# Designed miniproteins, single chains, continued (4): the designs that were tried, part 71

Each design is a single chain, and the fold is of that chain. pLDDT is the mean over its residues in the fold that is shown.

## One batch from the design tools (miniprotein)

Design m14423
Fold by ESMFold2-Fast:
Structure m14423 (fold): chain A 86 residues (1-86)
Amino acid sequence: LTVEWLGVEEVEEGKVKVTMKATASQPLPGDLQVALREKDEPVVTEVKTSRSLTVTAEGIVEKGKKYVMLATSSYSGQTAEVEAPE
């Protein structure tokens, strides 16, 4: 299971649209879920779920804060996380 930042784009003053992708190495069936969390907070801000091997999710976040992407596969029980690029 891998998680990637695909893109970062400023959409409003102080707000950034982030695009993230999770890819599972396990065969289907199973749910692949992507969540976005602020690094200093344990709160999940964005979640997207799919039964496909790949999930692409978008979210609008505050510029200047640190975010962590989390991916989970319900089939394999694997998790992966990556911090936002600097």
Scores: mean pLDDT 68

Design m14424
Fold by ESMFold2-Fast:
Structure m14424 (fold): chain A 73 residues (1-73)
Amino acid sequence: MSVEELREKTLELIREAEKYIEEKDLDKAQSLLKKAEELVKELVRQGAYDEAAELQEKINELRQKVLKLEAEK
């Protein structure tokens, strides 16, 4: 899988996770974020450090939203 394909797939997973956060389906959101992190690791392995860093930042922001919502339940 190319760096561009990994980036696109990771963005799709992030977008889907954000949708599930909005729907308060936190279990599905966490599962998708975990899968996105595995793709970010592959980006790092392929030397795409800048792409990986930007995607990891977005994943971390969504993880913080999940933690906040779980604390409110």
Scores: mean pLDDT 83

Design m14425
Fold by ESMFold2-Fast:
Structure m14425 (fold): chain A 91 residues (1-91)
Amino acid sequence: MVEEELERLGELIRNGELSEEERKLVEALREIQRIIQDYRAGRMSRAEFERELGPEVAAAIERLLADPEGVSEEEERALAERLLELARERA
């Protein structure tokens, strides 16, 4: 699932369809995904996770990971929007 999406993004980059700004955005999104995976695997502390993504986004991801069915579609959409905004700020 996540692996397939990353492969598709890599293919778009290889085809030269992306501008330099778009390539930086994709890099930032990959970095955010790595941060989330490191936190899930216990390789990153909560304090580091909050420092990287901000306390609000970190709390939202933690809530989603603890109870994926308990998070509403609206909350998931808001989180996705915030993650994209973070990626743009990092790019």
Scores: mean pLDDT 72

Design m14426
Fold by ESMFold2-Fast:
Structure m14426 (fold): chain A 100 residues (1-100)
Amino acid sequence: MSVEELEEELKKLFEEFAKKVLEEDPSRQALVDRAKEILEELLEEIKKLPEEKAKEVLTSLINGVKTLIEKYEEGKLSAGTALDLFYGELLEILKEVKEE
């Protein structure tokens, strides 16, 4: 899978996740918007990485979102908690990528 294909998969997966969160709690709109902004900034930083490293980071993020969606659908996490965890992961990864 190309970097572009992984980026599109991650964006689609995030959009599906955000829709589920907002269907449960519309008050989370501001945090969804902020998470989207951080994701877009992170994708811009990932484009500066070597292709192999970019694919690794994108695959990790995709698997992370899939795990959060699974836990939400299983009733192990609220949609709001899953969003808070995803936002935290985005910030941590953005920090790590910017230090390279």
Scores: mean pLDDT 81

Design m14427
Fold by ESMFold2-Fast:
Structure m14427 (fold): chain A 88 residues (1-88)
Amino acid sequence: MELVLRVGETRLELFDAETGKRVGSLPVTDEESLYEAARAAGRMAAGLGAEKVTVVARTEERARLAAEGVREGAREAGAELEVEGVVE
């Protein structure tokens, strides 16, 4: 399955890319908590059997940081995920 991770100011939210249904949500308060929340999101995505996660953020820096966290979290869970960052 493919997931979309939306990077908000106070939350990361995981959505099923096909159905648009929210499958997960994690709080964030700053840049340090963003990376850790993204790692947790990566572990959740791996647990759901995701093959790809598209990270959507307002800035390139936030998209890159969250994408790095997702990749690391997926690796920690023993899964290989295709992760792409997109700026909107």
Scores: mean pLDDT 83

Design m14428
Fold by ESMFold2-Fast:
Structure m14428 (fold): chain A 100 residues (1-100)
Amino acid sequence: MKTIEEVGKELGLPDSVIEALKEIMPDKVTLDEFIEALRRLRAEVLREFVENYDPEKKKFILPEDSLAAKIAGKTELTPEEAQDILRYLDEAIRKAEELK
């Protein structure tokens, strides 16, 4: 088993994404457990975007303690920035699955 930090760095994940994963899973993981955690992180981030969209500002206004805000390093995201975060997570899942 590798640590979350070792697998995350091998996949080229940003430190903010690695820190978010550390909050939701144990330090030592199998590759399958890591992929499942990435899928859970992606689903939770999507839920946070759906729940926190401001139609007047046309932005996502996230709670400071949200996973999406931690990954972005800020609480206000444009739709483009939100889509980029989801794409980064989708790419990370794809790369992790290719390591099988």
Scores: mean pLDDT 79

Design m14429
Fold by ESMFold2-Fast:
Structure m14429 (fold): chain A 120 residues (1-120)
Amino acid sequence: MSLYPLSEAEKEADKILNESLTDFSLLPQVQEIAKIAIRESSDVSQDSLDKSIQEIDDTYQEALEYHKKAPEDPKAGVKAQLLIGELIGIYRMHLSLLKRYDEEKYKNFEKKLEELLKKL
């Protein structure tokens, strides 16, 4: 396995995504990273894009609610981690699409990711 060298912005994003599995304070950052990737990679209709962004928002809210219940419900903590894993999976899938199929959109994604990371 040769991991292609990631850009510095991709490395910082990957660090945030991996840390979010144990640090739930990072969930807002994971949500925004996933949204940038899906918006930039999408060649679908505006309606389909809006639905995909809504799914990110719904998954994020569900993860927060399960995290709040985790101290009282042993299964809630596991559900929260699974939902975070889904957000990370969406990000990685869309990043892969950008890198394979659209160099211009990938460059725009990189710029937006760098701008997001500067605000964190």
Scores: mean pLDDT 78

Design m14430
Fold by ESMFold2-Fast:
Structure m14430 (fold): chain A 84 residues (1-84)
Amino acid sequence: SEAERKELIEKLEREKKLLKEFLKKNPDLSPESREALEELLKTIEEAIKVLKDPNASEEEVKEAIQKVLEAKAQLKEKAPDLQS
């Protein structure tokens, strides 16, 4: 639904803001942790673009969401200390 899509965009925009602030406050992160976080940030930004595209299909939306989940899983493996 439009309401669910809008809520998801708002959640991703918040996650994007938090990630950008975290990267700015932690300049001494290991290269591996930094790379994983920057990759997650890019994936979130791409997902937001797909969700904001009025011509995006349900399958394109699902694929964008799956990529975000995969990036989060990769971050958990590469930087487990950053996960609660």
Scores: mean pLDDT 81

Design m14431
Fold by ESMFold2-Fast:
Structure m14431 (fold): chain A 90 residues (1-90)
Amino acid sequence: MKAEEALRYARKAARLAMEGVPLEQIEEWIKKAIDLVEESIDEDPVLASGALGNIYLALRLHPEVSPEIKERVEKLGKKVDEKFKEMGAL
């Protein structure tokens, strides 16, 4: 399932960021995780939320990430929050 793949890619990006790997080598993992979250958020918002949390960690460790990536992640965070509020989880 794409949501499980999103979480795997996001966890890898976060791990590499914590290990001090340069953004250039992590960026592909972040972008792939974002793409997979966008595709799977409606099917599994819980796993999508977990993936997004790991993406946020990677972005926190790499503040030099492009504004475009930051904006995409912020929009996804709002979508996840909206789904959780509708489900009574927030």
Scores: mean pLDDT 82

Design m14432
Fold by ESMFold2-Fast:
Structure m14432 (fold): chain A 74 residues (1-74)
Amino acid sequence: SSKDEQIVKNALDLLKELVEQGDLSAAVRFAAHLGRELAEKNPELLEKLIAALEEEAKKDPRLQPMLDAMKAAA
């Protein structure tokens, strides 16, 4: 849904902002938190977020630890 797309975009934008600010530890913690919460409450949205983050990590490898943390926490 378009609402799911907006939530995914907002989460990615925040992760990218934290990475640009050099706050990699905060970005990893946020990704892990999203993985845990969405695995329980909305696993379909988690699948969409992981797919979108995989595409972004191909463009910016600095996002790979966040992707790994999100998958590990799920």
Scores: mean pLDDT 86

Design m14433
Fold by ESMFold2-Fast:
Structure m14433 (fold): chain A 96 residues (1-96)
Amino acid sequence: NREAAERGAREGVRDYKEVGLEEASKRLEEEIKKNLYKMDELRKKKDGDGGLDLTAYFLGYMEALNEIAEGVEDEEEVIERATEKATEIINERRNS
């Protein structure tokens, strides 16, 4: 799941650089809403971890945009912080 979170963070930074924070945030929120129903359905039908990789990806993307909004400008620092935060959230959900 850490790799999925890192992919999300890198895509978040890329999209921010291309379209800015507001549009990147809107894209993420729409995709999360579309995928939440699908992930919930899959979890109810079968207990699999594929949904966790998708969740880690979206969390990494979201946390990257949050770090940028808070004024972190170094791209690698944004990616590292976002990846760690997303991974912590996923680990908390697994242990809860």
Scores: mean pLDDT 74

Design m14434
Fold by ESMFold2-Fast:
Structure m14434 (fold): chain A 86 residues (1-86)
Amino acid sequence: STLEEQIEKLIENAKKLGKEEELIEKLKKEIEELERLIRALEDPAAAERLMAEAGLPPLSAAEREELRARLERRIEAYKKIIEKLE
């Protein structure tokens, strides 16, 4: 997948450049941002504001659940990368 390809390239580049620590810090920050989005999706009013700010129509409950699941999977992927770099 595109995400897996990006992950592979990030790990390879970090190792080649000796930037493993910098990549870990960046991924931890990305995880914090994704966790904030997940919290917003749990509140229907916050989710509606988030979609409006993005210029997108409001999400149904099923669409919010699917998006939350995708963000959770991304967090898990980033945590696995951090584990491989530590």
Scores: mean pLDDT 79

Design m14435
Fold by ESMFold2-Fast:
Order: sequence, then structure tokens, then C-alpha cells
Structure m14435 (fold): chain A 80 residues (1-80)
Amino acid sequence: SPLAELIEELEAIRAVMETLSDEEAKAMAIEALTRLIAEGSPEAQALAREALERVKKAKTKEEVLAVVDELLARLRELAA
């Protein structure tokens, strides 16, 4: 399904983000979430917009990863 593919892509991006700096992880998350807003369903878009605002305010990679992990959990609930 399209949502399952988006979840898989975000999980792969999240794994890469763990290897990056705070700045690089934040930039990658903003790009990934912006793409989710463009390509996702209305419900997935709403969750991605909320996550994007939180990522923009995040100062550390750990804060960015926490937002992405919460979004992934919510997207998996939508896919079920």
C-alpha cells in the first residue's frame, strides 16, 4: 500500500539520521516530512505537518528522532 511504502521510507531515513549530526538529522527530517505532506493521504499529511512544526523547534538529534518515532507509531496505526 502507499502508506506502507511511506512508513518503510521514513524508517530507512530514520536509521540514516542516527548516523548524522544534529543539524544534518534535522535537515533530513524536514525534507522527509515535507515530502510526506506533498505525497501522503489527508490524515498522514496532518500528522506530518504536526511533526514538521516540532522538528523545526528541535535543537538535538535525539529530539528530532523522538518526533519521527512518534510519527512512525501513529502512521503504523493508520496502516493497520
Scores: mean pLDDT 86

Design m14436
Fold by ESMFold2-Fast:
Structure m14436 (fold): chain A 107 residues (1-107)
Amino acid sequence: MSKAEKYIEKAKEYALKAIEYEKKAEEYARQGDAEGAREYAEKAIEYGAKGVKYGLEGMKEAETPEEVAKAIGAALAGMGSAWGAVLYAEKAGGGGEELKEKFKEAF
Protein backbone atom coordinates (compact mmCIF):
# COMPACT_ATOMS: atom_id res chain seq x y z
CA MET A 1 0.00 0.00 0.00
CA SER A 2 1.43 3.37 -1.03
CA LYS A 3 1.93 6.38 1.29
CA ALA A 4 -0.88 8.12 -0.62
CA GLU A 5 -3.22 5.15 -0.01
CA LYS A 6 -2.59 5.36 3.76
CA TYR A 7 -3.57 9.05 3.80
CA ILE A 8 -6.60 8.32 1.59
CA GLU A 9 -7.74 5.58 4.02
CA LYS A 10 -7.50 8.09 6.91
CA ALA A 11 -9.38 10.72 4.88
CA LYS A 12 -12.15 8.16 4.16
CA GLU A 13 -12.31 7.15 7.85
CA TYR A 14 -12.80 10.78 8.92
CA ALA A 15 -15.26 11.47 6.07
CA LEU A 16 -17.37 8.47 7.19
CA LYS A 17 -17.40 9.88 10.73
CA ALA A 18 -18.53 13.28 9.39
CA ILE A 19 -21.34 11.50 7.46
CA GLU A 20 -22.36 9.64 10.67
CA TYR A 21 -22.47 12.92 12.62
CA GLU A 22 -24.49 14.61 9.83
CA LYS A 23 -27.09 11.82 10.17
CA LYS A 24 -27.20 12.34 13.95
CA ALA A 25 -27.58 16.11 13.48
CA GLU A 26 -30.55 15.39 11.15
CA GLU A 27 -32.11 12.98 13.69
CA TYR A 28 -31.84 15.51 16.54
CA ALA A 29 -33.13 18.30 14.27
CA ARG A 30 -36.21 16.17 13.39
CA GLN A 31 -36.86 15.69 17.13
CA GLY A 32 -36.65 19.47 17.72
CA ASP A 33 -33.48 19.02 19.81
CA ALA A 34 -31.53 22.14 18.80
CA GLU A 35 -28.68 21.44 21.28
CA GLY A 36 -28.24 17.86 20.03
CA ALA A 37 -28.30 19.00 16.40
CA ARG A 38 -25.66 21.67 17.19
CA GLU A 39 -23.41 19.22 19.10
CA TYR A 40 -23.32 16.76 16.18
CA ALA A 41 -22.87 19.57 13.62
CA GLU A 42 -19.76 20.70 15.57
CA LYS A 43 -18.45 17.10 15.48
CA ALA A 44 -19.19 16.86 11.73
CA ILE A 45 -17.15 20.06 11.16
CA GLU A 46 -14.24 18.68 13.25
CA TYR A 47 -14.12 15.29 11.50
CA GLY A 48 -14.82 16.76 8.05
CA ALA A 49 -11.85 19.12 8.51
CA LYS A 50 -9.63 16.15 9.52
CA GLY A 51 -10.82 14.33 6.38
CA VAL A 52 -9.81 17.31 4.22
CA LYS A 53 -6.39 17.50 5.93
CA TYR A 54 -5.63 13.82 5.23
CA GLY A 55 -7.15 14.08 1.72
CA LEU A 56 -4.76 16.95 0.89
CA GLU A 57 -1.80 14.89 2.19
CA GLY A 58 -2.98 11.93 0.08
CA MET A 59 -3.16 14.19 -2.97
CA LYS A 60 0.42 15.48 -2.33
CA GLU A 61 1.73 11.88 -2.08
CA ALA A 62 -0.36 10.63 -5.05
CA GLU A 63 1.53 8.88 -7.87
CA THR A 64 -1.53 8.26 -10.09
CA PRO A 65 -4.60 10.27 -11.24
CA GLU A 66 -6.77 7.62 -9.55
CA GLU A 67 -5.14 8.31 -6.15
CA VAL A 68 -5.69 12.08 -6.66
CA ALA A 69 -9.39 11.45 -7.45
CA LYS A 70 -9.86 9.25 -4.35
CA ALA A 71 -8.14 11.81 -2.09
CA ILE A 72 -10.26 14.70 -3.42
CA GLY A 73 -13.44 12.59 -3.25
CA ALA A 74 -12.91 11.73 0.43
CA ALA A 75 -12.09 15.36 1.31
CA LEU A 76 -15.20 16.71 -0.47
CA ALA A 77 -17.44 14.02 1.11
CA GLY A 78 -16.30 15.06 4.61
CA MET A 79 -16.68 18.78 3.84
CA GLY A 80 -20.14 18.28 2.29
CA SER A 81 -21.39 16.25 5.27
CA ALA A 82 -20.12 18.93 7.67
CA TRP A 83 -22.07 21.59 5.75
CA GLY A 84 -25.20 19.37 5.67
CA ALA A 85 -24.97 18.98 9.46
CA VAL A 86 -24.69 22.79 9.86
CA LEU A 87 -27.86 23.26 7.78
CA TYR A 88 -29.77 20.68 9.87
CA ALA A 89 -28.69 22.43 13.09
CA GLU A 90 -29.73 25.83 11.63
CA LYS A 91 -33.19 24.43 10.74
CA ALA A 92 -33.62 23.24 14.36
CA GLY A 93 -32.56 26.64 15.79
CA GLY A 94 -29.16 25.34 16.94
CA GLY A 95 -27.08 28.45 16.16
CA GLY A 96 -26.69 28.17 12.39
CA GLU A 97 -24.82 31.48 11.94
CA GLU A 98 -22.21 30.55 14.59
CA LEU A 99 -21.84 27.07 13.04
CA LYS A 100 -21.39 28.61 9.55
CA GLU A 101 -18.56 30.74 10.99
CA LYS A 102 -16.96 27.61 12.55
CA PHE A 103 -17.24 25.86 9.17
CA LYS A 104 -15.47 28.76 7.40
CA GLU A 105 -12.66 28.69 10.02
CA ALA A 106 -12.23 24.88 9.70
CA PHE A 107 -12.17 24.81 5.85
Scores: mean pLDDT 88

Design m14437
Fold by ESMFold2-Fast:
Structure m14437 (fold): chain A 71 residues (1-71)
Amino acid sequence: ATVDPEQLEADIKLAFAEIYLTLAKLDFEKGDYESARESAKKALEILDQLPDSPTVEAIRKEAEEILKKVE
């Protein structure tokens, strides 16, 4: 098989983290700072369940930047 179940689970979690980061960016652009904060925090919670990688680190930094701007 070309798909590892553990890798697939990690990839799905990463996709959800990216979705929450995208929602945080959209809410920030709309001036909905409360929703942006909640989405950014949710992205960070999901990233904490993933092994460290350059992609995970990049998403974490963007989510933290949004939190810094809305807190």
Scores: mean pLDDT 82

Design m14438
Fold by ESMFold2-Fast:
Structure m14438 (fold): chain A 102 residues (1-102)
Amino acid sequence: MSDEELRKKALELYQQGNIASSAGDYEKAAKYYEEAARLLEKVDPNSVELGQTYLDLGSVYDRLGKHDKAAEYYRRAAEIYEKAGDLKSAEEARKLAEEAEK
């Protein structure tokens, strides 16, 4: 599968995750976001898109009451945002990780 095909599939899965999240189906949203992240890890491992997908995974797990897992994904988002050069989003993701651990 080409990198372009993987990006397109990741975007489709990410959009399905957003739809599920908006409907309150957080477990379903987590599955879609995890699949999207897996594809982005292969094609664009230092992208803002991967950082955003990890951030949304953190938010979904926080909504599910899985705060430790949420903090893990928020930290992953911060690391990817730093590698992508998005220092502002990295700072915001670190703050969310700290808040998820309370």
Scores: mean pLDDT 88

Design m14439
Fold by ESMFold2-Fast:
Structure m14439 (fold): chain A 94 residues (1-94)
Amino acid sequence: GPTVLTPEEAEALRKVLSDPEFAEKIRKLVFEITRAAIDGDEQAAQEARDKLINVVKEAAKKLGMTPEELEAAVRAAQKIADNAIRAGREMRKL
């Protein structure tokens, strides 16, 4: 099943997604991860995952989030990427 965000991770992600430019970049990267996972392209999925984590780190810094909020946002990004990979792999089986 999907990995669930903690309340702290969900709140940190909500703050990152409050910026429309970062929300759009994150949305595109989640689709890129899912697409790569559907295709079985493990390298492309990992590269898109790494880009997602970096975008979330940059967003947290730009928004002046605390170190604890930044760490929570990174954990949220990792869980979202892992859930997208899992969903893509399940779709590949269809």
Scores: mean pLDDT 89

Design m14440
Fold by ESMFold2-Fast:
Structure m14440 (fold): chain A 58 residues (1-58)
Amino acid sequence: GEAEAQKALEQVKALAAEDAEGGAIAGAFMRREGEEHGDQAMAKAGLEAIEYAGGPPR
């Protein structure tokens, strides 16, 4: 849901500040989980997390 997506986004942004690649990987996972389960808020949060981390995981 939206609250869970926002909480996950906050956690991934904190991770990205310490490990940008780890943040990108976590964001990609959030996007996939959101798409697979029809959770649009989670999918969108995952995309925002990837952008915040500097782009898709390498």
Scores: mean pLDDT 80

Design m14441
Fold by ESMFold2-Fast:
Structure m14441 (fold): chain A 87 residues (1-87)
Amino acid sequence: SALKQAKELLDQARALVDTNQINNGLSLDDIVARAQQAIQLVADARAIIDANQSDISQDTYNALMQQIDQILADAQAILDAAKQVAA
């Protein structure tokens, strides 16, 4: 289903902003690329969710939006930290 696809994209995005991966010796460029990819996956998931809003309960919609907000916050924190290291 479309919702399953959106959830799979959000799961992929969460994995990309996993701080354990950052601590495993990834390069700064790899860390930035992963955070940017997570933002793109969230955008793709959001588009699917919006297109299928009529098939989503309010509780499910709210839970998905909270996941999106958290992933975007984590990605932005990674990008901000990377800028400090690169300076």
Scores: mean pLDDT 82

Design m14442
Fold by ESMFold2-Fast:
Structure m14442 (fold): chain A 82 residues (1-82)
Amino acid sequence: LREQLTPEQRRLLDSLFAELDLDGDGYITKEEIKKAMEKRGVKLSDEEIDRFIELADLDGDGKINREELYAFFLSPEYSPEL
């Protein structure tokens, strides 16, 4: 496992989450994550996103909260080029 997010990385991800969470419910969907990453020039496979959601979705509702998004970026499967 990688180190904890820096304050700068947390602010960046918080800003990203706020941009994606248009409903203000504190959750984002798989499609919103994929779209945000693609908008920022990062291509992730559907299989990588699906595995993350399956492992990180503790509520089993198919939605990702802010902390689960942080875990995704700290995942050892995440591209080191980002």
Scores: mean pLDDT 63

Design m14443
Fold by ESMFold2-Fast:
Structure m14443 (fold): chain A 100 residues (1-100)
Amino acid sequence: SEEEKLKQLEEIFEELREILGEFAETGGEKYEKEVKKIQEIVKEGLEKLAQAKTVEEQQKVLAEMLEEIGKIVKEAAKEDPRFKPYYERIEELLEKVKEI
């Protein structure tokens, strides 16, 4: 149902917020540039979500956010293996969005 799909999208977004908090804490000052880019993606995504009128539109916005954030975290993980679990968690969330 549409209500169940909305709940799944909300749960995925809450998980993403938790991952991003952990990424920022783990990265510290060295990764401030990456954190700032992620914050800009989240801000733009939230603005798009506020305009989204359908579950399909919300799913598309969240998928785009996860793909863009995932690219940043993946690049960070190449330089610092502490970020690899965050990248893997983001990829799992992207797969969950696709299954809705």
Scores: mean pLDDT 88

Design m14444
Fold by ESMFold2-Fast:
Structure m14444 (fold): chain A 73 residues (1-73)
Amino acid sequence: SMEELLEELKRLGAELLEAIRARDWARAQEIALEMQKILEEAGKISEEARKKVLEILEEIAREAQAILDELAA
């Protein structure tokens, strides 16, 4: 269901941010691929589901970029 996909996406997002903070790039890459699969599954459900997933992914990407910028300083 869409609710299960959104819950899983939020869990993966939290794990991604932890992996980036730990500089575990292999794990971060694996999580990013799992998040991409969720986007693909949402697209199979509806355009609205895809848009919801994209909004959450954009929020996660902004948080990830802030951490990456801090690590690069």
Scores: mean pLDDT 86

Design m14445
Fold by ESMFold2-Fast:
Structure m14445 (fold): chain A 55 residues (1-55)
Amino acid sequence: SKKEKARALAEALVAEIRSVPPEQRNEVAIAWVERNAEALKEAGLTIFVQPPGKW
């Protein structure tokens, strides 16, 4: 189940990235991971996302 959740999340992220121009993909990917942090944690994925220039 966790592996299936991880795969579904990865596919959703890829789809989100494909929906935007290349120059925005990094920003969109970071935002997506932050918004889906709980789902990623539930899937057993620990992702450290460091926003650029955040203080």
Scores: mean pLDDT 70

Design m14446
Fold by ESMFold2-Fast:
Structure m14446 (fold): chain A 69 residues (1-69)
Amino acid sequence: SAEEEIQKLEDLFSVTLSPELREKLLTLSPSTIRKLAELLYNKASKGEILKETGLSPELVNELLRTVGR
């Protein structure tokens, strides 16, 4: 589920997402959240994350800030 993939992302980076960011991610498929976590973990470029996930630049920027990039 999307909730389970979000929890895995939070655990992977030892972060807690803001309620606003969590709500945005809950609109995504579990597979997209999993791919996003993989790309973030492997330190993929912002351009690669945008291309591979189709997410907005705003959302990707918020996620990068949240994981300390």
Scores: mean pLDDT 85

Design m14447
Fold by ESMFold2-Fast:
Structure m14447 (fold): chain A 104 residues (1-104)
Amino acid sequence: MTFTKETLEKLKAQAEKAGDKKRAAELKKIIEESNSEYELAKKYLEMEAKRLLEEAKSEKEKEEIKEAYEKALLVLEYKEKNKLPLSEALDEAEFEAAVAAAKA
């Protein structure tokens, strides 16, 4: 399934229901300031990475979070550059192409 504005709207509603005003406000800002699904996804990943880094208990966890964020960002940038639809899964060839593009 494609990551969409509707997914972020649902996450915002869940945050509001849970009383997490900070998370709800951050999600609202991302939704309002984003002009494309790629921009929404990039801003959401940045927000989640920042939250996970703040919650991390060890340097190893922080390194794993940073590595996962960088890989996800490269995948999104590759899809945006090639005008490919966003998805929850990336095929192996697309992932390898994204890594190669990042090294060039």
Scores: mean pLDDT 70

Design m14448
Fold by ESMFold2-Fast:
Structure m14448 (fold): chain A 106 residues (1-106)
Amino acid sequence: SSRRAAILASTTGLVSGGLTAMRIMAERKPSSAPLVEQGAASSYQTLDALRKEAEELSPDVGRLLAEAARAAKRARDLVKKDVKEGIKALDEGSRLAGEAARLLSS
């Protein structure tokens, strides 16, 4: 369906352009922590919106996007206080959103 395709495209873009990009920034430039916090907050909002849309198509996709949203929220909250835990949360969010994209493409 066109709705499934749109959610897949948004989720895939967020994995590569959002969560993975923020992880790379956090690892390479500690001074980027404010930008990573903003990116993680934006990713949280986008993932939460996608979760609400995905729940009507697949409970499994909705659950994975909800977990990815919580991981992005943790990254937002942690990256300035504990950059390693923030990076770990970004990695978890990327993995979960990637799994949601895989299910949407099947």
Scores: mean pLDDT 84

Design m14449
Fold by ESMFold2-Fast:
Structure m14449 (fold): chain A 97 residues (1-97)
Amino acid sequence: PSTLEIISGLLEGIKGILQTILEKSTDPALKAKIQQALAKIDEALKDPSDLSKLQAAISSLQSVVELLKKSTDPEFKEYAEILETYIQALQQAVNEM
């Protein structure tokens, strides 16, 4: 696949994980950050060549990860680790553009 196809695939995968966390969470602060991240991901998906939109999506995802790491729920800590792996892969793909 092209670098843009890889970026789009990673963003779609992240979106699915975020939607799952959103359904399971009762924390309004976490839900708000997830909704912000989903909006930034949707903007990046409309133009995956736009570095500014990709950076905004990555930044919003890092904010979600920080809240997940503060959770007492081990499942949410596991989601933080999964999302960090996706963020690293996304950052690598963006650097290859």
Scores: mean pLDDT 87

Design m14450
Fold by ESMFold2-Fast:
Structure m14450 (fold): chain A 84 residues (1-84)
Amino acid sequence: MKEQLRAEAERHEQRADEALAKGDYKTSADHYVEAADLYERLGTEEDKRRAAIFYYQAAQLYKKAGDTEKANEYRERAERIAAS
């Protein structure tokens, strides 16, 4: 259900923020990806914009963590969503 997916996305956002505050860039990026995936599934224009933002944030965090492959993957995904 929409409400359950949104609540789950919000929990992942919170976990991402907590991990980021601790300097755990990889864990933060993983949680931003989970939140973005859920927002993409919700499918409203607002949710798609939010998904693109979180994929972009995850890409930057993967870059800081040294994971260039994931950084490129999620940057490209964010760009595709923002273009649609």
Scores: mean pLDDT 87

Design m14451
Fold by ESMFold2-Fast:
Structure m14451 (fold): chain A 83 residues (1-83)
Amino acid sequence: DEWKKKVKELLKEAEEYEERLLREDRVDEALEILRASPLVSQEAIDRIEANRDDPEYRRLAARLAASVLLREKLSELIEEAEK
């Protein structure tokens, strides 16, 4: 099942990206991804930015950024499956 394999690969890539953002303290990169996305509210972005020194908010930023990128990739894959 090629589709199932692609989904697993995308999930793994998202998990690895989240871990990298956290490990390398790339909060600014995460916030840039969130600001570029129509899926995340400005209020949520402002809240994370205001609390960027809080480890919990850094984890949230990394997870949301990885989720935004995963969402985009999954939407492409779903569209391909419907062809």
Scores: mean pLDDT 80

Design m14452
Fold by ESMFold2-Fast:
Structure m14452 (fold): chain A 57 residues (1-57)
Amino acid sequence: MDAAIDAQIAAYEARFAATGDQQARIQALELRIGKETGEKDFDELQAKAEEELQKAL
């Protein structure tokens, strides 16, 4: 279990909820996708996070 990653995801989500910072939302999604898939390629994580945002819109 990666408690540090979970804490960082929660921190970015809290920032988005408090300020509406879209970059914080993207960062939280990147960390979630990396945790779930084990992916560590930064470009791939960014692409997957953008796909999840596209689905939500």
Scores: mean pLDDT 73

Design m14453
Fold by ESMFold2-Fast:
Structure m14453 (fold): chain A 85 residues (1-85)
Amino acid sequence: MVTGLSPKSGPVGTEVTITGSDFGDEAVVAYFNEKGQFVNAQKVKSTDTEIVFRAPGLGPGDYWIRVFSNGKWSTAPEPFTLYTP
């Protein structure tokens, strides 16, 4: 279950930490943009309480982060805003 996202904005390649619980080793991180593109995020690190991923090379905009873990989807409470540095 996702409880937080930090940072909430950054350029392409920003390392974003998702905080929560019960992620396990098989958690999948995905997001989508206003163009309807679904992208699997590249995981840098995954633990039961934290997932770190890098913001993929997509255009600027708001991206809703979703985590699939323990047979359930959880959405971050706020979007990640990708911007030009």
Scores: mean pLDDT 73

Design m14454
Fold by ESMFold2-Fast:
Structure m14454 (fold): chain A 55 residues (1-55)
Amino acid sequence: GLAGFILDFLVKNGGVTAEQIRSLSDGELAGLADFVADVLGISTGEALAALKSLK
């Protein structure tokens, strides 16, 4: 789903891992969600929900 796609994108383009995403604070995760939403053309809420599902 979307979470797997975002993870693959971040690993290939951002150099981040699922473990690093799980260690982020809520504020850091929100900032990452905003960045992902902007790049992929989706809502910040959709990106945040997908990233939270990886935690």
Scores: mean pLDDT 79

Design m14455
Fold by ESMFold2-Fast:
Structure m14455 (fold): chain A 97 residues (1-97)
Amino acid sequence: GGSTVNSVLNNMIDAVLDENSEKAIEYADKALKAAGQGNREEAEKYAKKAIEYTEKSLKEKDSATPISLAYVASALSSLGKSDESNEYLGLAYDLVK
């Protein structure tokens, strides 16, 4: 039975990730899945939400901000937006260097 394990994992994730970084990663993952299904409109919608949340995380300077930026870059790359993807990867790199 895994219900107690899921509660512990959720509490640990909440302790490690800022809410904005967590939401940015969630929306970027949804964008990647939509892009994989050929649903470009939904993928772009989720990518925009991921960008919004990663920008909020960037203002808070959370330790997970570079990870959220990398996920956003992956979502943008899946949409063929390589220049924008590289811009967000550059921001992630600058924060960890």
Scores: mean pLDDT 76

Design m14456
Fold by ESMFold2-Fast:
Structure m14456 (fold): chain A 80 residues (1-80)
Amino acid sequence: SIEELKKELEELKKKLEELDKEIARLTAEEKRVLAELRANPSPELLERLRRLTLEIAEKTMEKMLLIEKIKELEKKLKEL
């Protein structure tokens, strides 16, 4: 139903907001680790940077897929 699609859209928008906050947090952490690594290079910090970079990439991909799904649902609602 239209009501179910509207509920799904609101849930996806809320998930997008939460995901944006998480990406912002991870990006801030990456910047801190990168500054630390420049000041005092270590294999442990480099490994942490690699993991953060991968996690940010994964979350960014999830965000892109979520935005696409939101756009598809919005289009479907307009065509009803």
Scores: mean pLDDT 87

